# Designs tried in a protein design run: designed miniproteins, single chains. Part 101

Each design is a single chain, and the fold is of that chain. pLDDT is the mean over its residues in the fold that is shown.

## One batch from the design tools (miniprotein)

Design m3738
Fold by ESMFold2-Fast:
Structure m3738 (fold): chain A 68 residues (1-68)
Amino acid sequence: SEGEEIRKLVLEAANAGLTATVRLEDGSEILVDGKNATSVAGGLLLLIGAEGKEVTVESELGTKRGIA
């Protein structure tokens, strides 16, 4: 699913110690800092809470948009 590919991008960026930006439908943005375990956990919980909503994830590894 698109949500699986989006979470995969966040996890791959985090494993590389990179920052990913998660943008929600309302235009709010959250930074997921791969060097900070609390930030990574918070970003993943946000994506779980956004289930069924459109999200965009941007990182140095690429950009994905789809339903969480």
Scores: mean pLDDT 81

Design m3739
Fold by ESMFold2-Fast:
Structure m3739 (fold): chain A 87 residues (1-87)
Amino acid sequence: MEASELSEEEKAILETLYNSEKPALTIAEIAERLGKSQSTVSRHVRRLEKKGLVEVRRLPDGSRLVSLTQEGGKVVKELLEEKKKKE
């Protein structure tokens, strides 16, 4: 997937997951880290899941765990390399 198909919010979510010390983050944790509402993050996470870049698992308490897929990890690495190339 091309980086140009991703919104700025979607890129921020992918980078947050990639740089996290945890293998997965909840919607609430991503929202807190980005200073966004849970509704905003949830919307963008659903788009990323449709693109196959993240996997979402619903927990018994109703919270959602978000993790990078293999493809999502590749896309984040490409985004970071393009940033280095443009400097």
Scores: mean pLDDT 78

Design m3740
Fold by ESMFold2-Fast:
Structure m3740 (fold): chain A 73 residues (1-73)
Amino acid sequence: TVPVLSATLTGPDGVPVTVELPLEKVEEAERLLEEGRLDEIIEKLGAKVSPAASEEAIRQLVRGIVRRAREAE
Protein backbone atom coordinates (compact mmCIF):
# COMPACT_ATOMS: atom_id res chain seq x y z
CA THR A 1 0.00 0.00 0.00
CA VAL A 2 1.45 3.34 -1.13
CA PRO A 3 0.89 6.25 1.29
CA VAL A 4 -1.26 8.95 -0.33
CA LEU A 5 -1.80 12.63 0.53
CA SER A 6 -5.09 14.33 -0.32
CA ALA A 7 -6.45 17.87 -0.37
CA THR A 8 -9.96 19.22 -0.96
CA LEU A 9 -11.10 22.68 -2.09
CA THR A 10 -14.68 24.00 -2.29
CA GLY A 11 -15.09 26.67 -4.95
CA PRO A 12 -17.67 29.47 -5.25
CA ASP A 13 -20.04 27.00 -6.97
CA GLY A 14 -20.13 24.95 -3.74
CA VAL A 15 -18.81 21.79 -5.44
CA PRO A 16 -15.90 20.19 -3.56
CA VAL A 17 -12.92 19.06 -5.65
CA THR A 18 -10.26 16.65 -4.38
CA VAL A 19 -6.76 15.70 -5.48
CA GLU A 20 -4.87 12.62 -4.22
CA LEU A 21 -1.13 12.22 -4.78
CA PRO A 22 1.18 9.33 -3.78
CA LEU A 23 3.68 10.48 -1.14
CA GLU A 24 6.62 9.00 -3.06
CA LYS A 25 5.77 11.28 -6.04
CA VAL A 26 5.65 14.58 -4.11
CA GLU A 27 9.15 15.74 -5.19
CA GLU A 28 8.39 15.06 -8.87
CA ALA A 29 5.01 16.80 -8.52
CA GLU A 30 6.69 19.88 -6.99
CA ARG A 31 9.10 20.07 -9.94
CA LEU A 32 6.31 19.67 -12.53
CA LEU A 33 4.20 22.28 -10.71
CA GLU A 34 7.08 24.79 -10.79
CA GLU A 35 7.52 24.10 -14.53
CA GLY A 36 3.78 24.64 -15.16
CA ARG A 37 3.36 21.05 -16.38
CA LEU A 38 0.15 20.32 -14.51
CA ASP A 39 -1.16 17.73 -16.99
CA GLU A 40 1.96 15.60 -16.43
CA ILE A 41 1.31 15.50 -12.68
CA ILE A 42 -2.04 13.85 -13.42
CA GLU A 43 -0.79 11.53 -16.20
CA LYS A 44 2.66 10.43 -14.94
CA LEU A 45 2.39 10.49 -11.14
CA GLY A 46 -0.92 8.68 -10.61
CA ALA A 47 -2.68 11.69 -9.14
CA LYS A 48 -6.45 11.22 -8.75
CA VAL A 49 -8.45 14.35 -9.57
CA SER A 50 -12.18 15.15 -9.28
CA PRO A 51 -13.74 15.55 -12.77
CA ALA A 52 -15.17 18.96 -11.80
CA ALA A 53 -11.74 20.40 -10.87
CA SER A 54 -10.51 23.43 -12.82
CA GLU A 55 -6.82 23.73 -13.76
CA GLU A 56 -6.40 26.47 -11.12
CA ALA A 57 -8.07 24.33 -8.41
CA ILE A 58 -5.81 21.37 -9.27
CA ARG A 59 -2.72 23.65 -9.11
CA GLN A 60 -3.74 25.01 -5.69
CA LEU A 61 -4.48 21.53 -4.29
CA VAL A 62 -1.20 20.01 -5.53
CA ARG A 63 0.70 22.98 -4.05
CA GLY A 64 -1.06 22.37 -0.71
CA ILE A 65 -0.14 18.67 -0.75
CA VAL A 66 3.53 19.49 -1.54
CA ARG A 67 3.61 22.02 1.32
CA ARG A 68 2.19 19.50 3.84
CA ALA A 69 4.66 16.81 2.73
CA ARG A 70 7.60 19.21 3.19
CA GLU A 71 6.35 20.15 6.68
CA ALA A 72 6.31 16.44 7.58
CA GLU A 73 9.99 16.07 6.56
Scores: mean pLDDT 74

Design m3741
Fold by ESMFold2-Fast:
Structure m3741 (fold): chain A 84 residues (1-84)
Amino acid sequence: SMIQRMVFDFRRQMDAQGQDTFSRDQVIAIVSQVMSRYFSPSQAAQAVAIFRDIFDARFGPDGVVTRAQAIDIFRQAVAQFFAQ
């Protein structure tokens, strides 16, 4: 499915960084890159906005997340994006 492919692509991009933790800006950049492969610029921006809202609610704008936390938020953002 497209959702499974996007989650796989996101996980692969996270792994390629070789880091245990990520800043908000780093994760948002990866989300934007992945979503832009599958959607129009407007739709990708909407998905990024959903991700920002979830991230900021849980960790705040200065939040630092683990790889596993970033993947979990991405799954939630993608699920919410498709539920619209």
Scores: mean pLDDT 87

Design m3742
Fold by ESMFold2-Fast:
Structure m3742 (fold): chain A 68 residues (1-68)
Amino acid sequence: HMEEEVIAYFDPTASDEEIDALIERVEKKLKEFLKKNGYSEEDIQKFVEEARKGLREYLKKKREEAAS
């Protein structure tokens, strides 16, 4: 699973800035993947937004758990 691989390299003590940078990298890779596979710009934007939201929430939860 792609998400599990990304998470394996995430620092749970990371700042919001670091989380945003990680999300940006994942978003760029996802856009490239979808574009290469012939998805429309509308579909790419939709999938990227959903993935970004989910990943951001997951990473913030992990950070809070590590800070506790």
Scores: mean pLDDT 70

Design m3743
Fold by ESMFold2-Fast:
Structure m3743 (fold): chain A 90 residues (1-90)
Amino acid sequence: DGKKKAEEAKKKLQEKADEVKKTAEENSKLPDGPKISDEKLQEFIDYANKLIKELSKNKKAAEEVKKEAGKLLGEVVGFLNELYKKKLEE
């Protein structure tokens, strides 16, 4: 059942990534928006590391989740950069 646990972990990571993006977008107009986004990004990183560690006994499942976490992290960072770049452009 390493495959099922990896699929569940990937789904949880996607849900957390979507939560970070939504929170950043909702708070983008606030002076503390960037700080809130940084805190949520750190929560995503901590959550991803926790899920990977829980799968450590299944190297293949852990590696698949690590790759998905890396991809989602890149997507979240890219989203945040574009979101705040648009705010600097008027």
Scores: mean pLDDT 80

Design m3744
Fold by ESMFold2-Fast:
Structure m3744 (fold): chain A 70 residues (1-70)
Amino acid sequence: MELDVQWGIAESELGRAGALVDPEKGEAIAFGLDLPVGTRVRITLADGTVHEGVVVESRDTDIKIARVRL
């Protein structure tokens, strides 16, 4: 089963983090960086595709996780 998610690098004013992008859903998950709700991010995929989005959910677990709406 294919998850249709792509690995990328999320960049913001607060720094750079790893991200998984689901273009069909118009969302991504950024992790390893504390990104508050409302933070704008740019996610660059390995093929050079750029997605722009905003953080809509932030979770503080064993790692920082932010859900981004593209």
Scores: mean pLDDT 75

Design m3745
Fold by ESMFold2-Fast:
Structure m3745 (fold): chain A 68 residues (1-68)
Amino acid sequence: MTPEEVEAQLKKDVERLETAAETARILGAIDPERRDFYEASAQRLEDEMKKTREKGEKLVEELRKAYE
């Protein structure tokens, strides 16, 4: 696993989570009965995206150090 591979995978994972969060918000807008559920889901997905980015950045840094 190279830093470049991790960066590419991180971008892909973040984009998937962002799309999922946006979809949840749209579903909440068209289904008022479940709006709170979808809003909560969007918030969780946004938090997961933040954690995924943090972990990915740390892994890239560690891999870069290993190449030294």
Scores: mean pLDDT 80

Design m3746
Fold by ESMFold2-Fast:
Structure m3746 (fold): chain A 100 residues (1-100)
Amino acid sequence: SFEEIREYYDKGLEAMANKDYEKAIEYFEKAAELAEKIKDYATLISTLILLGEAYEKMGDYEKALEYYEKALKLAKENGDEGSKLLVEKKIKEIKEKMKA
């Protein structure tokens, strides 16, 4: 269901804009599950990054780091240099926040 992935992804982004991070996580988890089932790794990587961002906004740095590390692994495996560089930067920033 390619259309369902897009719908959940867009609803997650809407929830992020509304600062409803719990709802954003629910929508992005559904989008990630569906993207994984159809092996749409580009959408899966994007969605895992957004899950990390949602947890970061909630101050849950442990969960944010977990999702960013999952996204980094997939980006490396799929040759997504742009997402790799973005996520490496986010991981570094989260680790610095966890020290404070």
Scores: mean pLDDT 89

Design m3747
Fold by ESMFold2-Fast:
Structure m3747 (fold): chain A 82 residues (1-82)
Amino acid sequence: SHMEKKEIEEKIKEVEKFKEEALKRLKELGASEETIEEVEELAEKALEAIKKGDYEKAKEYLLKIEMIVGVAEVEAAVKKVV
């Protein structure tokens, strides 16, 4: 349906923005090339899941990206204090 196609297109755009923001933040925090590549791979898997209509699987990949960013934020904050 028109609504389902538009919903998928909107979710793809949201994931692309989420990926861009996560990668920008990780680079600002001095994350390793390995960490950057892992986030890029997870974002691609999330996009594939959305295209297949598997929104639950897409959320799992996005949560993993958020966890990676969260760990990098905490590590950077601790380095400023000690």
Scores: mean pLDDT 86

Design m3748
Fold by ESMFold2-Fast:
Structure m3748 (fold): chain A 118 residues (1-118)
Amino acid sequence: PVIPVVDVDPDLPAKEQLDRLEKIVSEGLEQVRAALRAGRFDEAVANLRALITQLSDFIIKSKDPVLQETASRILRIVSETLRVLLDPSATREQKLAAVDRASEEIQKVIEEGKKKIE
């Protein structure tokens, strides 16, 4: 399944915007992981590209510099992960490992963002 487009209201409190961003990214990466496990590589790529579009839109609409920085760091990680998914020489296991590494790095980025929003 394709990840649905979710818009985060830029007028919400920064913590609530970050919590919603965390959920969108977590659910998006899980959809990518599920597609990879099923051998649906084109669907995994499409889902990751949809997440890149959502992150780009979030950055443009965000009024908070900490949220913009956090989302920009996540966008970089997701974009690097897409390069691995697009590599025809990469195995399914290597593509899954790239998604798992992205998930771990993104969780650290979000935790750092939460500390700055205090």
Scores: mean pLDDT 85

Design m3749
Fold by ESMFold2-Fast:
Structure m3749 (fold): chain A 60 residues (1-60)
Amino acid sequence: MTTLTLTFKNEEEAKKFAEILKELDPSLKVEVKGNTVTITSDKSIEQLIGLVLRAIGELL
């Protein structure tokens, strides 16, 4: 099990990022608290980082 926590500039960016992640992989457990996003998954850290980078790219 892999858990990754990311902190964003504001709550709106955190929510948009979480929505993009769920769109990319609905099996991810994504929790938003203020400007932080916590991702829990059985995927490897490398696979999870790949999804995170892709989601950040979609925000640009």
Scores: mean pLDDT 82

Design m3750
Fold by ESMFold2-Fast:
Parts: sequence; C-alpha cells; structure tokens
Structure m3750 (fold): chain A 88 residues (1-88)
Amino acid sequence: MERIKRLEKLTKSPDPEVRLEAVKELGKLIKDEDEEVRLAAVEALAKAANDPDPRVREAAKEALYEALQDEYEKVREAALSAKVPNES
C-alpha cells in the first residue's frame, strides 16, 4: 500500500493542482481488483473530501459515490462513513 500512502501525502500538498491529481489517482484505485486496495483508497479519499479547494472536494466525493456501489460491504460502509463521519 506504499502507492496509497504516497498519494495521501500528495493530498496534503500546498499546491491544489497536485492534490487534485492525487485524488484522481486515488479515484482510479476505487476500481482496483483488490478489495483491500479499494478500502484504503476510500479512506484516503474520505480525508480529501474536506479539502479547501472545491475541485478537490468534488473529485473525492465522486469517487466515494462510486465506492458506495462496491460489491464488498466494508468498502461501501467506509464510503458511507466518509460522507457522514462516525462520531465515535
């Protein structure tokens, strides 16, 4: 999961264009064959959904919306929790 961790760091870049590209790459991982990769991508996108740049937030939300249709319950629950944070 080194790629996902690198993309998470890029979503914290001071440059909104770099953050947008990182979010788009994470969005591609939502379609990955490995459900653990998709789950990790959803968790990274959940953090990006609160980005100060509206383009970055929109891209993250679109990817999270796609993850709501995932065949694995854990991925769907993570995507739902990203939109309505669990107040644990």
Scores: mean pLDDT 78

Design m3751
Fold by ESMFold2-Fast:
Structure m3751 (fold): chain A 83 residues (1-83)
Amino acid sequence: MTLPAMSDDIYDSLSDQIQQLRDLGTQGITQSLNNSDFVTLSQINSVLTDTTINVSTYGSNGDLDGAQQSLNQGISQLQQIQS
């Protein structure tokens, strides 16, 4: 199975970072809901939404570096919110 050199191949190359973003987001949402912290929940949802849009935009354009940078920024923002 050879992945095509297109947006899907870029997403596969970033799968570990995408999974980390998803796991951090899910953990943060769960903790915010358990604490009734709707301000933190809103911040996490905004970071996840913006990161997903940016990664999808760069990925669709074949920009692996842009997609990777957007993922790393989103992960960093989620870690900062949850610390």
Scores: mean pLDDT 74

Design m3752
Fold by ESMFold2-Fast:
Structure m3752 (fold): chain A 85 residues (1-85)
Amino acid sequence: MYYKLEAEFDTEETLKKAVLVMEGLRQQGIAVSIVADEKTGKVTALFEVRDEFDEQELMNAYETLKRLGAKKVELSEVSPEEAAR
């Protein structure tokens, strides 16, 4: 199952911290792609969730992004076709 996580930050410092959180999930094989735009402060990541363990790791990342002071954090389920964009 695929998920898309989008977050927006006011500062470059918090955006970089958010990217590091998502890169941690990439090392675990859960994050498929990570895209950050310093101009807008927006980071978008795509995740492949295979089991309850992967789901828990994704939820932990979502909570961590909220703690970093994101203006907006949105988690949505996406189709495999949308994940390929």
Scores: mean pLDDT 80

Design m3753
Fold by ESMFold2-Fast:
Structure m3753 (fold): chain A 58 residues (1-58)
Amino acid sequence: MEEKALEILKTEIGDEIVSLLKQGKFEEAVRLAKEVLEKHGITLSEQQIVDLLLKLLD
C-alpha cells in the first residue's frame, strides 16, 4: 500500500509537493497529499502521510 501511495504522489503532484516541503509548508503538503490519495481510494492517517512525504525528500 505505501509503495502505491508513494508512486501516486510522485506521478501526480511530485514537483508541487517537493516545492511545498522545501518551503517548510508541511501542513499544505500533507493536505494536498491526503486529497490526492483519497481521490484514488487510499485513506491514510496524518502520521502515515508525513512518513510518505519524508520518503519523497530522499
Scores: mean pLDDT 79

Design m3754
Fold by ESMFold2-Fast:
Structure m3754 (fold): chain A 56 residues (1-56)
Amino acid sequence: LDEIQKLVAELVKKIEENLSKEEQQKLRKEITEEADKRGLNTEEEIIEFLKELLKK
């Protein structure tokens, strides 16, 4: 897996450990909408965003 896919897998695992299925669906939608709002266009911006989410 590339760096982005690894970070996504780590985030998904963290979400699955802490949230119900309904909360997971809501959070995935919110994450997608937030990424779109921030206008994440570069791989570096996406990586930084995912790292921020993993730290919380």
Scores: mean pLDDT 68

Design m3755
Fold by ESMFold2-Fast:
Structure m3755 (fold): chain A 77 residues (1-77)
Amino acid sequence: MDAKAKELIKKAKEHLKKGKKAFEKGDYKSAIEHYTKAIEYASKAIELATSPKLREEAAKIAGEAVQGRQKAIEAQK
């Protein structure tokens, strides 16, 4: 399961990066979509990860994505 968790963490990181980039450009709708996907992938990784280190990494990504999404929602309208 850790191999699958690592792949999900990679996808979560990619979407977190895309969300931050969209936010910087003022594309709040795109930022919300990417942050939401980052949360989804990170949450699945937490569920599947047996390694404490992988769970911690995924939880950190989820937290950053939740914070980013909240800011994007507030900035959107």
Scores: mean pLDDT 86

Design m3757
Fold by ESMFold2-Fast:
Structure m3757 (fold): chain A 61 residues (1-61)
Amino acid sequence: EDKVLEAIREALRKEFSPETADRVVELIKKANEAAKNGDYQKAVEYMREADRLLREEAQRR
């Protein structure tokens, strides 16, 4: 999608699995859509889920 989202995916793939990187980018897209619609609570929930995925992947280093 956005150049910013691709840059985030590339940065994540340097430190995390491609599967985790892709899931996180998908959650960021959903969070951005929710925020655009004024649903900031859902946006925060998607971002919290992205954070959980990153933390869980990190524990398997």
Scores: mean pLDDT 80

Design m3758
Fold by ESMFold2-Fast:
Structure m3758 (fold): chain A 56 residues (1-56)
Amino acid sequence: MSAEEVAEQAIAMLQSLGREVDREEVLKISEEYLKAGYDGTRAAFLAAQEVLKKLE
């Protein structure tokens, strides 16, 4: 799974919660989790959670 696909999944999760997010920031965070060795689905969840924490 590409970083772009991971970012799209993370953005979809955040949008389902009514949050607006910076796609570039989500993409960067998604790339970092993929680089750390997480699979695409887990990377998407972790990226969404990290962005959500910054919005709280």
Scores: mean pLDDT 81

Design m3759
Fold by ESMFold2-Fast:
Structure m3759 (fold): chain A 65 residues (1-65)
Amino acid sequence: LEVGDIVEAVKDFEATTPFELSLKKGERVVVLDVDPDGETVVARSLATGAVGEVPADVLRKIGRE
């Protein structure tokens, strides 16, 4: 995943910290930042505008912008 990617949650993710973003399967987000290991991204929900960390493995790229 890269900054600016539009991605979709392939499964539900439940935030366990205030820094994480909860997602439901099918929810779409924009990637804002990618951790150096590529395992975590900072994303913004397209539905709510909420921002937080999400594991990259629950996301699938569907486009850009």
Scores: mean pLDDT 79

Design m3760
Fold by ESMFold2-Fast:
Structure m3760 (fold): chain A 55 residues (1-55)
Amino acid sequence: SPLIEELKKIGDEYIKKLPPEQQEFARRVMDELLKEAEKNPEVAKNAIEQLKEIL
């Protein structure tokens, strides 16, 4: 899905900017978010918008 692909890319960019000690936790959260996003496209859209605001 194009939305899942975009979410993964933006999430990776966000995680790289975090302090190293927070990156492992953020990757686990992202993995769970991706699983939910595959079931519900609204989750992907909302997450992408939120991450774009932070970046």
Scores: mean pLDDT 81

Design m3761
Fold by ESMFold2-Fast:
Structure m3761 (fold): chain A 68 residues (1-68)
Amino acid sequence: SKIEELREKAIELIKKDKSLSERTKEGIIAALNSGDLVVIKVALKELEEVGASEEIINLVREIIELLR
Protein backbone atom coordinates (compact mmCIF):
# COMPACT_ATOMS: atom_id res chain seq x y z
CA SER A 1 0.00 0.00 0.00
CA LYS A 2 1.02 3.67 -0.33
CA ILE A 3 1.21 3.98 3.49
CA GLU A 4 3.55 0.94 3.71
CA GLU A 5 5.82 2.41 0.98
CA LEU A 6 5.99 5.81 2.73
CA ARG A 7 6.60 4.16 6.14
CA GLU A 8 9.47 2.01 4.79
CA LYS A 9 11.04 5.06 3.08
CA ALA A 10 10.74 7.17 6.27
CA ILE A 11 12.22 4.37 8.44
CA GLU A 12 15.15 3.93 5.99
CA LEU A 13 15.94 7.67 6.11
CA ILE A 14 15.58 7.80 9.92
CA LYS A 15 18.00 4.84 10.34
CA LYS A 16 20.58 6.56 8.08
CA ASP A 17 20.28 10.00 9.76
CA LYS A 18 23.44 10.50 11.88
CA SER A 19 21.99 13.60 13.60
CA LEU A 20 19.22 11.61 15.36
CA SER A 21 19.94 9.73 18.61
CA GLU A 22 19.31 5.96 18.72
CA ARG A 23 16.58 6.53 21.36
CA THR A 24 14.80 9.03 19.08
CA LYS A 25 15.13 6.64 16.09
CA GLU A 26 13.67 3.73 18.13
CA GLY A 27 10.75 5.85 19.39
CA ILE A 28 9.86 7.31 15.98
CA ILE A 29 10.13 3.92 14.21
CA ALA A 30 7.88 2.34 16.88
CA ALA A 31 5.37 5.19 16.40
CA LEU A 32 5.33 4.75 12.59
CA ASN A 33 4.92 0.96 12.96
CA SER A 34 2.00 1.40 15.43
CA GLY A 35 -0.27 2.83 12.69
CA ASP A 36 -1.86 5.01 15.42
CA LEU A 37 -2.60 8.50 14.10
CA VAL A 38 -2.27 10.19 17.54
CA VAL A 39 1.06 8.43 18.27
CA ILE A 40 2.41 9.33 14.80
CA LYS A 41 1.37 13.01 15.28
CA VAL A 42 3.38 13.09 18.55
CA ALA A 43 6.36 11.56 16.67
CA LEU A 44 6.06 14.29 13.99
CA LYS A 45 6.33 17.00 16.69
CA GLU A 46 9.47 15.30 18.09
CA LEU A 47 11.03 15.14 14.59
CA GLU A 48 10.31 18.88 14.08
CA GLU A 49 11.75 19.75 17.54
CA VAL A 50 15.04 17.85 16.90
CA GLY A 51 15.40 19.41 13.42
CA ALA A 52 15.03 16.22 11.38
CA SER A 53 15.41 16.52 7.58
CA GLU A 54 12.52 18.07 5.60
CA GLU A 55 12.30 14.83 3.55
CA ILE A 56 11.60 12.76 6.71
CA ILE A 57 9.12 15.36 8.03
CA ASN A 58 7.26 15.49 4.67
CA LEU A 59 7.02 11.66 4.49
CA VAL A 60 5.53 11.52 8.02
CA ARG A 61 3.08 14.35 7.15
CA GLU A 62 1.94 12.37 4.07
CA ILE A 63 1.44 9.22 6.21
CA ILE A 64 -0.72 11.27 8.64
CA GLU A 65 -2.82 12.65 5.75
CA LEU A 66 -3.42 9.11 4.37
CA LEU A 67 -4.42 7.73 7.83
CA ARG A 68 -7.28 10.28 8.06
Scores: mean pLDDT 87

Design m3762
Fold by ESMFold2-Fast:
Structure m3762 (fold): chain A 81 residues (1-81)
Amino acid sequence: SVQDRVIDLIDQVIDGVRQRDRVRVGQTLVQIRGLMPYMSPQQQQLVGDFMRQARDAMLNPDRRQERLRDMQRIQSRIRSI
């Protein structure tokens, strides 16, 4: 399902941020964006927020741990839908 693919890609983004792998994070975010037209409006909002946190984590290394906590909270909300 689209939901299962989105959850897998979100896990990959979190892993990429932890590993400081900017290329992996960037490529995975492109894949998530490609799935957005197939998501519900609620999923689109949460995934959009998640992608913003991931981008901020990669651009601002000093905030990476804070952004990872934000990303994990959003991931839990996405899993509950």
Scores: mean pLDDT 89

Design m3763
Fold by ESMFold2-Fast:
Structure m3763 (fold): chain A 66 residues (1-66)
Amino acid sequence: MDAERAALERAIDAVAEYDTGGPLLLRAAQAKREGREEEYRRLFEEVFDTVRRMAAAGREAAREIA
């Protein structure tokens, strides 16, 4: 869990560097850069839940294809 959170934090930083990604990723990166820690924490959890759900869906799709 902590490793996944750290990976997402690095991904948000990378998205901010390239100025790409969905609105939630951009908002999280912006909040972090501006020092809005409470908003960043909330957005991070929202993005993490979304990524976690997408990863689960991806595993199911991969299982069906494989």
Scores: mean pLDDT 65

Design m3765
Fold by ESMFold2-Fast:
Structure m3765 (fold): chain A 81 residues (1-81)
Amino acid sequence: AEELWKKGMEAFAAGNLEEAIKYFEEAIKLEPSAEGYLALAQVYYAQGNLEKALEYLKKAQKLEPENEEIQEAIEEIEKKL
């Protein structure tokens, strides 16, 4: 999981958004985490896929329901949909 997370971050930093999504999805399948869902939301947002970004933000919110930053991000994307 940690190795996949590292590869996902490296791909995202390099601008390889599809590769970043693949690694983060594999990491989440092994160890679901709010950070993993937030990373996927960021990559999908960078691609302009607001519906997928919102989907993963809501998954992150289920793991961290008191996280104000996740709630604010959800509200911003919902206003654009």
Scores: mean pLDDT 82

Design m3766
Fold by ESMFold2-Fast:
Structure m3766 (fold): chain A 86 residues (1-86)
Amino acid sequence: TEELIKEFKEKVEEVIKRIIDLLNDDSLSGEEIKKKIEELKEELKKEAEERIKELKVPEEVKKEIREIFDKAFKEFEEFVKEALEK
């Protein structure tokens, strides 16, 4: 479970780096950047949920993991919002 949480945090950091790269891409419009960021957010959320569903642990543990992931995802959403507002 700790390994899954670590992998998710590393994935969030990778997505943040991609967002920074997108924000620095002069070839993309603001609308294109927002669309790509939204797609990355949805992919991250879907991947996390699929990984949790496959975990062979009690439902109480899955609930705790979902709460940790939800908190990390909220922090990620705040970062994206601040980055887009400059």
Scores: mean pLDDT 74

Design m3767
Fold by ESMFold2-Fast:
Structure m3767 (fold): chain A 69 residues (1-69)
Amino acid sequence: VSEEELDREVAEALALIYVGIGKSLEKQGKFDEAIEAYKKALELAERYGLPQDLIDEIRKNLEEVEKKK
């Protein structure tokens, strides 16, 4: 197993942090930066097989912020 692999619990925590960052950036009107944060969260969620509910929430947030651009 590669040394670059995160523990799933750490990956989930990091994905949630990126969702929080995305929400904060969206409130600041930094939509491009918010999109990048949500994409990082989604990449982690898909790569580490995080819960479907979390993946769905990230995708919904990404769609909502893209509408504001």
Scores: mean pLDDT 80

Design m3768
Fold by ESMFold2-Fast:
Structure m3768 (fold): chain A 91 residues (1-91)
Amino acid sequence: APPEITDELIDKIAETVDRNLEKLKDWSDEEIAKAVEYLIDSILKENPDITIEQIKKLGEKIAEVLRKHGYDNAAERVKEYTEKKIKELEE
């Protein structure tokens, strides 16, 4: 898929996370972080042509949404998880 389609998918994912966080106000940072880590793994599995740059954008946009909702610890964990996935792809 062209990089443009991947950017649109990233925006849609961030918007979906934002909407779901409004409903998950009773969830802990750990529960939110685990759910987002699972989401990232699913996205990478479904989009094997995704670039390292797009993975960075995905992590940054989700972390921004998490910080907006006060999940600062979850945001940092998501950024660390995204960097770990990038390193695994860089070998």
Scores: mean pLDDT 78

Design m3769
Fold by ESMFold2-Fast:
Structure m3769 (fold): chain A 66 residues (1-66)
Amino acid sequence: VDAVRARLAQAVAEAAGWSAEAQRGLAREARLGAEKLFANPALAEHGRALQAAADELEAVAAEKAA
């Protein structure tokens, strides 16, 4: 799970230069992915990591748009 969090943090950092629209799109996909992962209790930690990445992307997009 830590490796997943590290990779997600890297992906968020790589997306920092993207448009706010693209960042929101990525955040939406991350949320949908997390929802699918939550359907399997064994993957709940991965789902939470993906939700955290989505929240971070939305926060960065909001700051960029403001």
Scores: mean pLDDT 76

Design m3770
Fold by ESMFold2-Fast:
Structure m3770 (fold): chain A 56 residues (1-56)
Amino acid sequence: ARYRVVAVPPGSILERAGLRVGDVLTAAQLGRLLPSLSPEVAAALAEADGVVERVS
């Protein structure tokens, strides 16, 4: 699955990783930003927080 960045809150992990609105990430890439979580859980939390959307 792929996820598009829709928001980069100030001080977030996304901002610290240098991501921008419109960037497309895999679940594995999101999992690397949250290494304490599985890639699928990291992606689901980012989607729930409204910072990414799943690309169909």
Scores: mean pLDDT 72

Design m3771
Fold by ESMFold2-Fast:
Structure m3771 (fold): chain A 69 residues (1-69)
Amino acid sequence: MSKEALEYYQKGVEALAAGDIDTAIEYFKKAIEADPKFWQAYAGLAIALERAGKTDEAKEYWKKANELM
């Protein structure tokens, strides 16, 4: 994994734990930009989108995460 992708992912997880869903979405997107094969970042984004009520968008990112596993 890219070091930058992992750092963005960790910040996304921390934001999600803090209930800052919008910040979590932003960091998970940055993690994907840094490493498009980082399936955990797609899974993290899907979880954040589900919490934001964007269930249809979340399903697309879950599909991408599963394809990369």
Scores: mean pLDDT 85

Design m3772
Fold by ESMFold2-Fast:
Structure m3772 (fold): chain A 59 residues (1-59)
Amino acid sequence: SMKEEIARVLEKHGVKLPKPAAELSDAELGQAVVRALNSLPDEKREALVQDLNEVSVRA
């Protein structure tokens, strides 16, 4: 599912989720993405955005 793919991308970039992906609401997953983007240095943030775009294109 899209949520599981986004969660895998976040974990690949070192983001620890508060709950398993299946237990996260869409809003909680969205907040985790926003937090990750705001906390990462520019080069890692760009890599995360690229990987998230790959998920969006495949969906």
Scores: mean pLDDT 77

Design m3773
Fold by ESMFold2-Fast:
Structure m3773 (fold): chain A 66 residues (1-66)
Amino acid sequence: MKLSLEEAEEYYKKGLELMAEGRYEEAAEYFTKAAEGFEETLGELHPKALESALLAGFSGWMSKIR
């Protein structure tokens, strides 16, 4: 079952909150979920999907270099 656009936006918001708190590993998980949801609802090349995927990668990288 595909995620809704609303669920993808909620995951994106949670990722931003976790990143602001320095919880990069958790932020990466939520941005990954947001990217998957945006890809399912808006398409893989949509700016929201690409941005969420970029933030997931960045947050994941930051969690490893602390």
Scores: mean pLDDT 79

Design m3774
Fold by ESMFold2-Fast:
Structure m3774 (fold): chain A 68 residues (1-68)
Amino acid sequence: MEELERRLRELEKQAVDAVYNRNAQELKKLADEFRELARQYRAAGDEEGSERALTLADTLEKMAEILE
């Protein structure tokens, strides 16, 4: 659980940097990373963590589409 929380924070920081740099390709890559993290949360029995990660992935994909 603590490792998943650290990974989530790391990806959130990368997402902020990608938004600041208007890097649509990096935002799409991070969306995939958040989806993988969501699968790991679900495997650990954390449905709320999984849903949060999926919501972040969807948000990043939508931002990437706006930048393209």
Scores: mean pLDDT 84

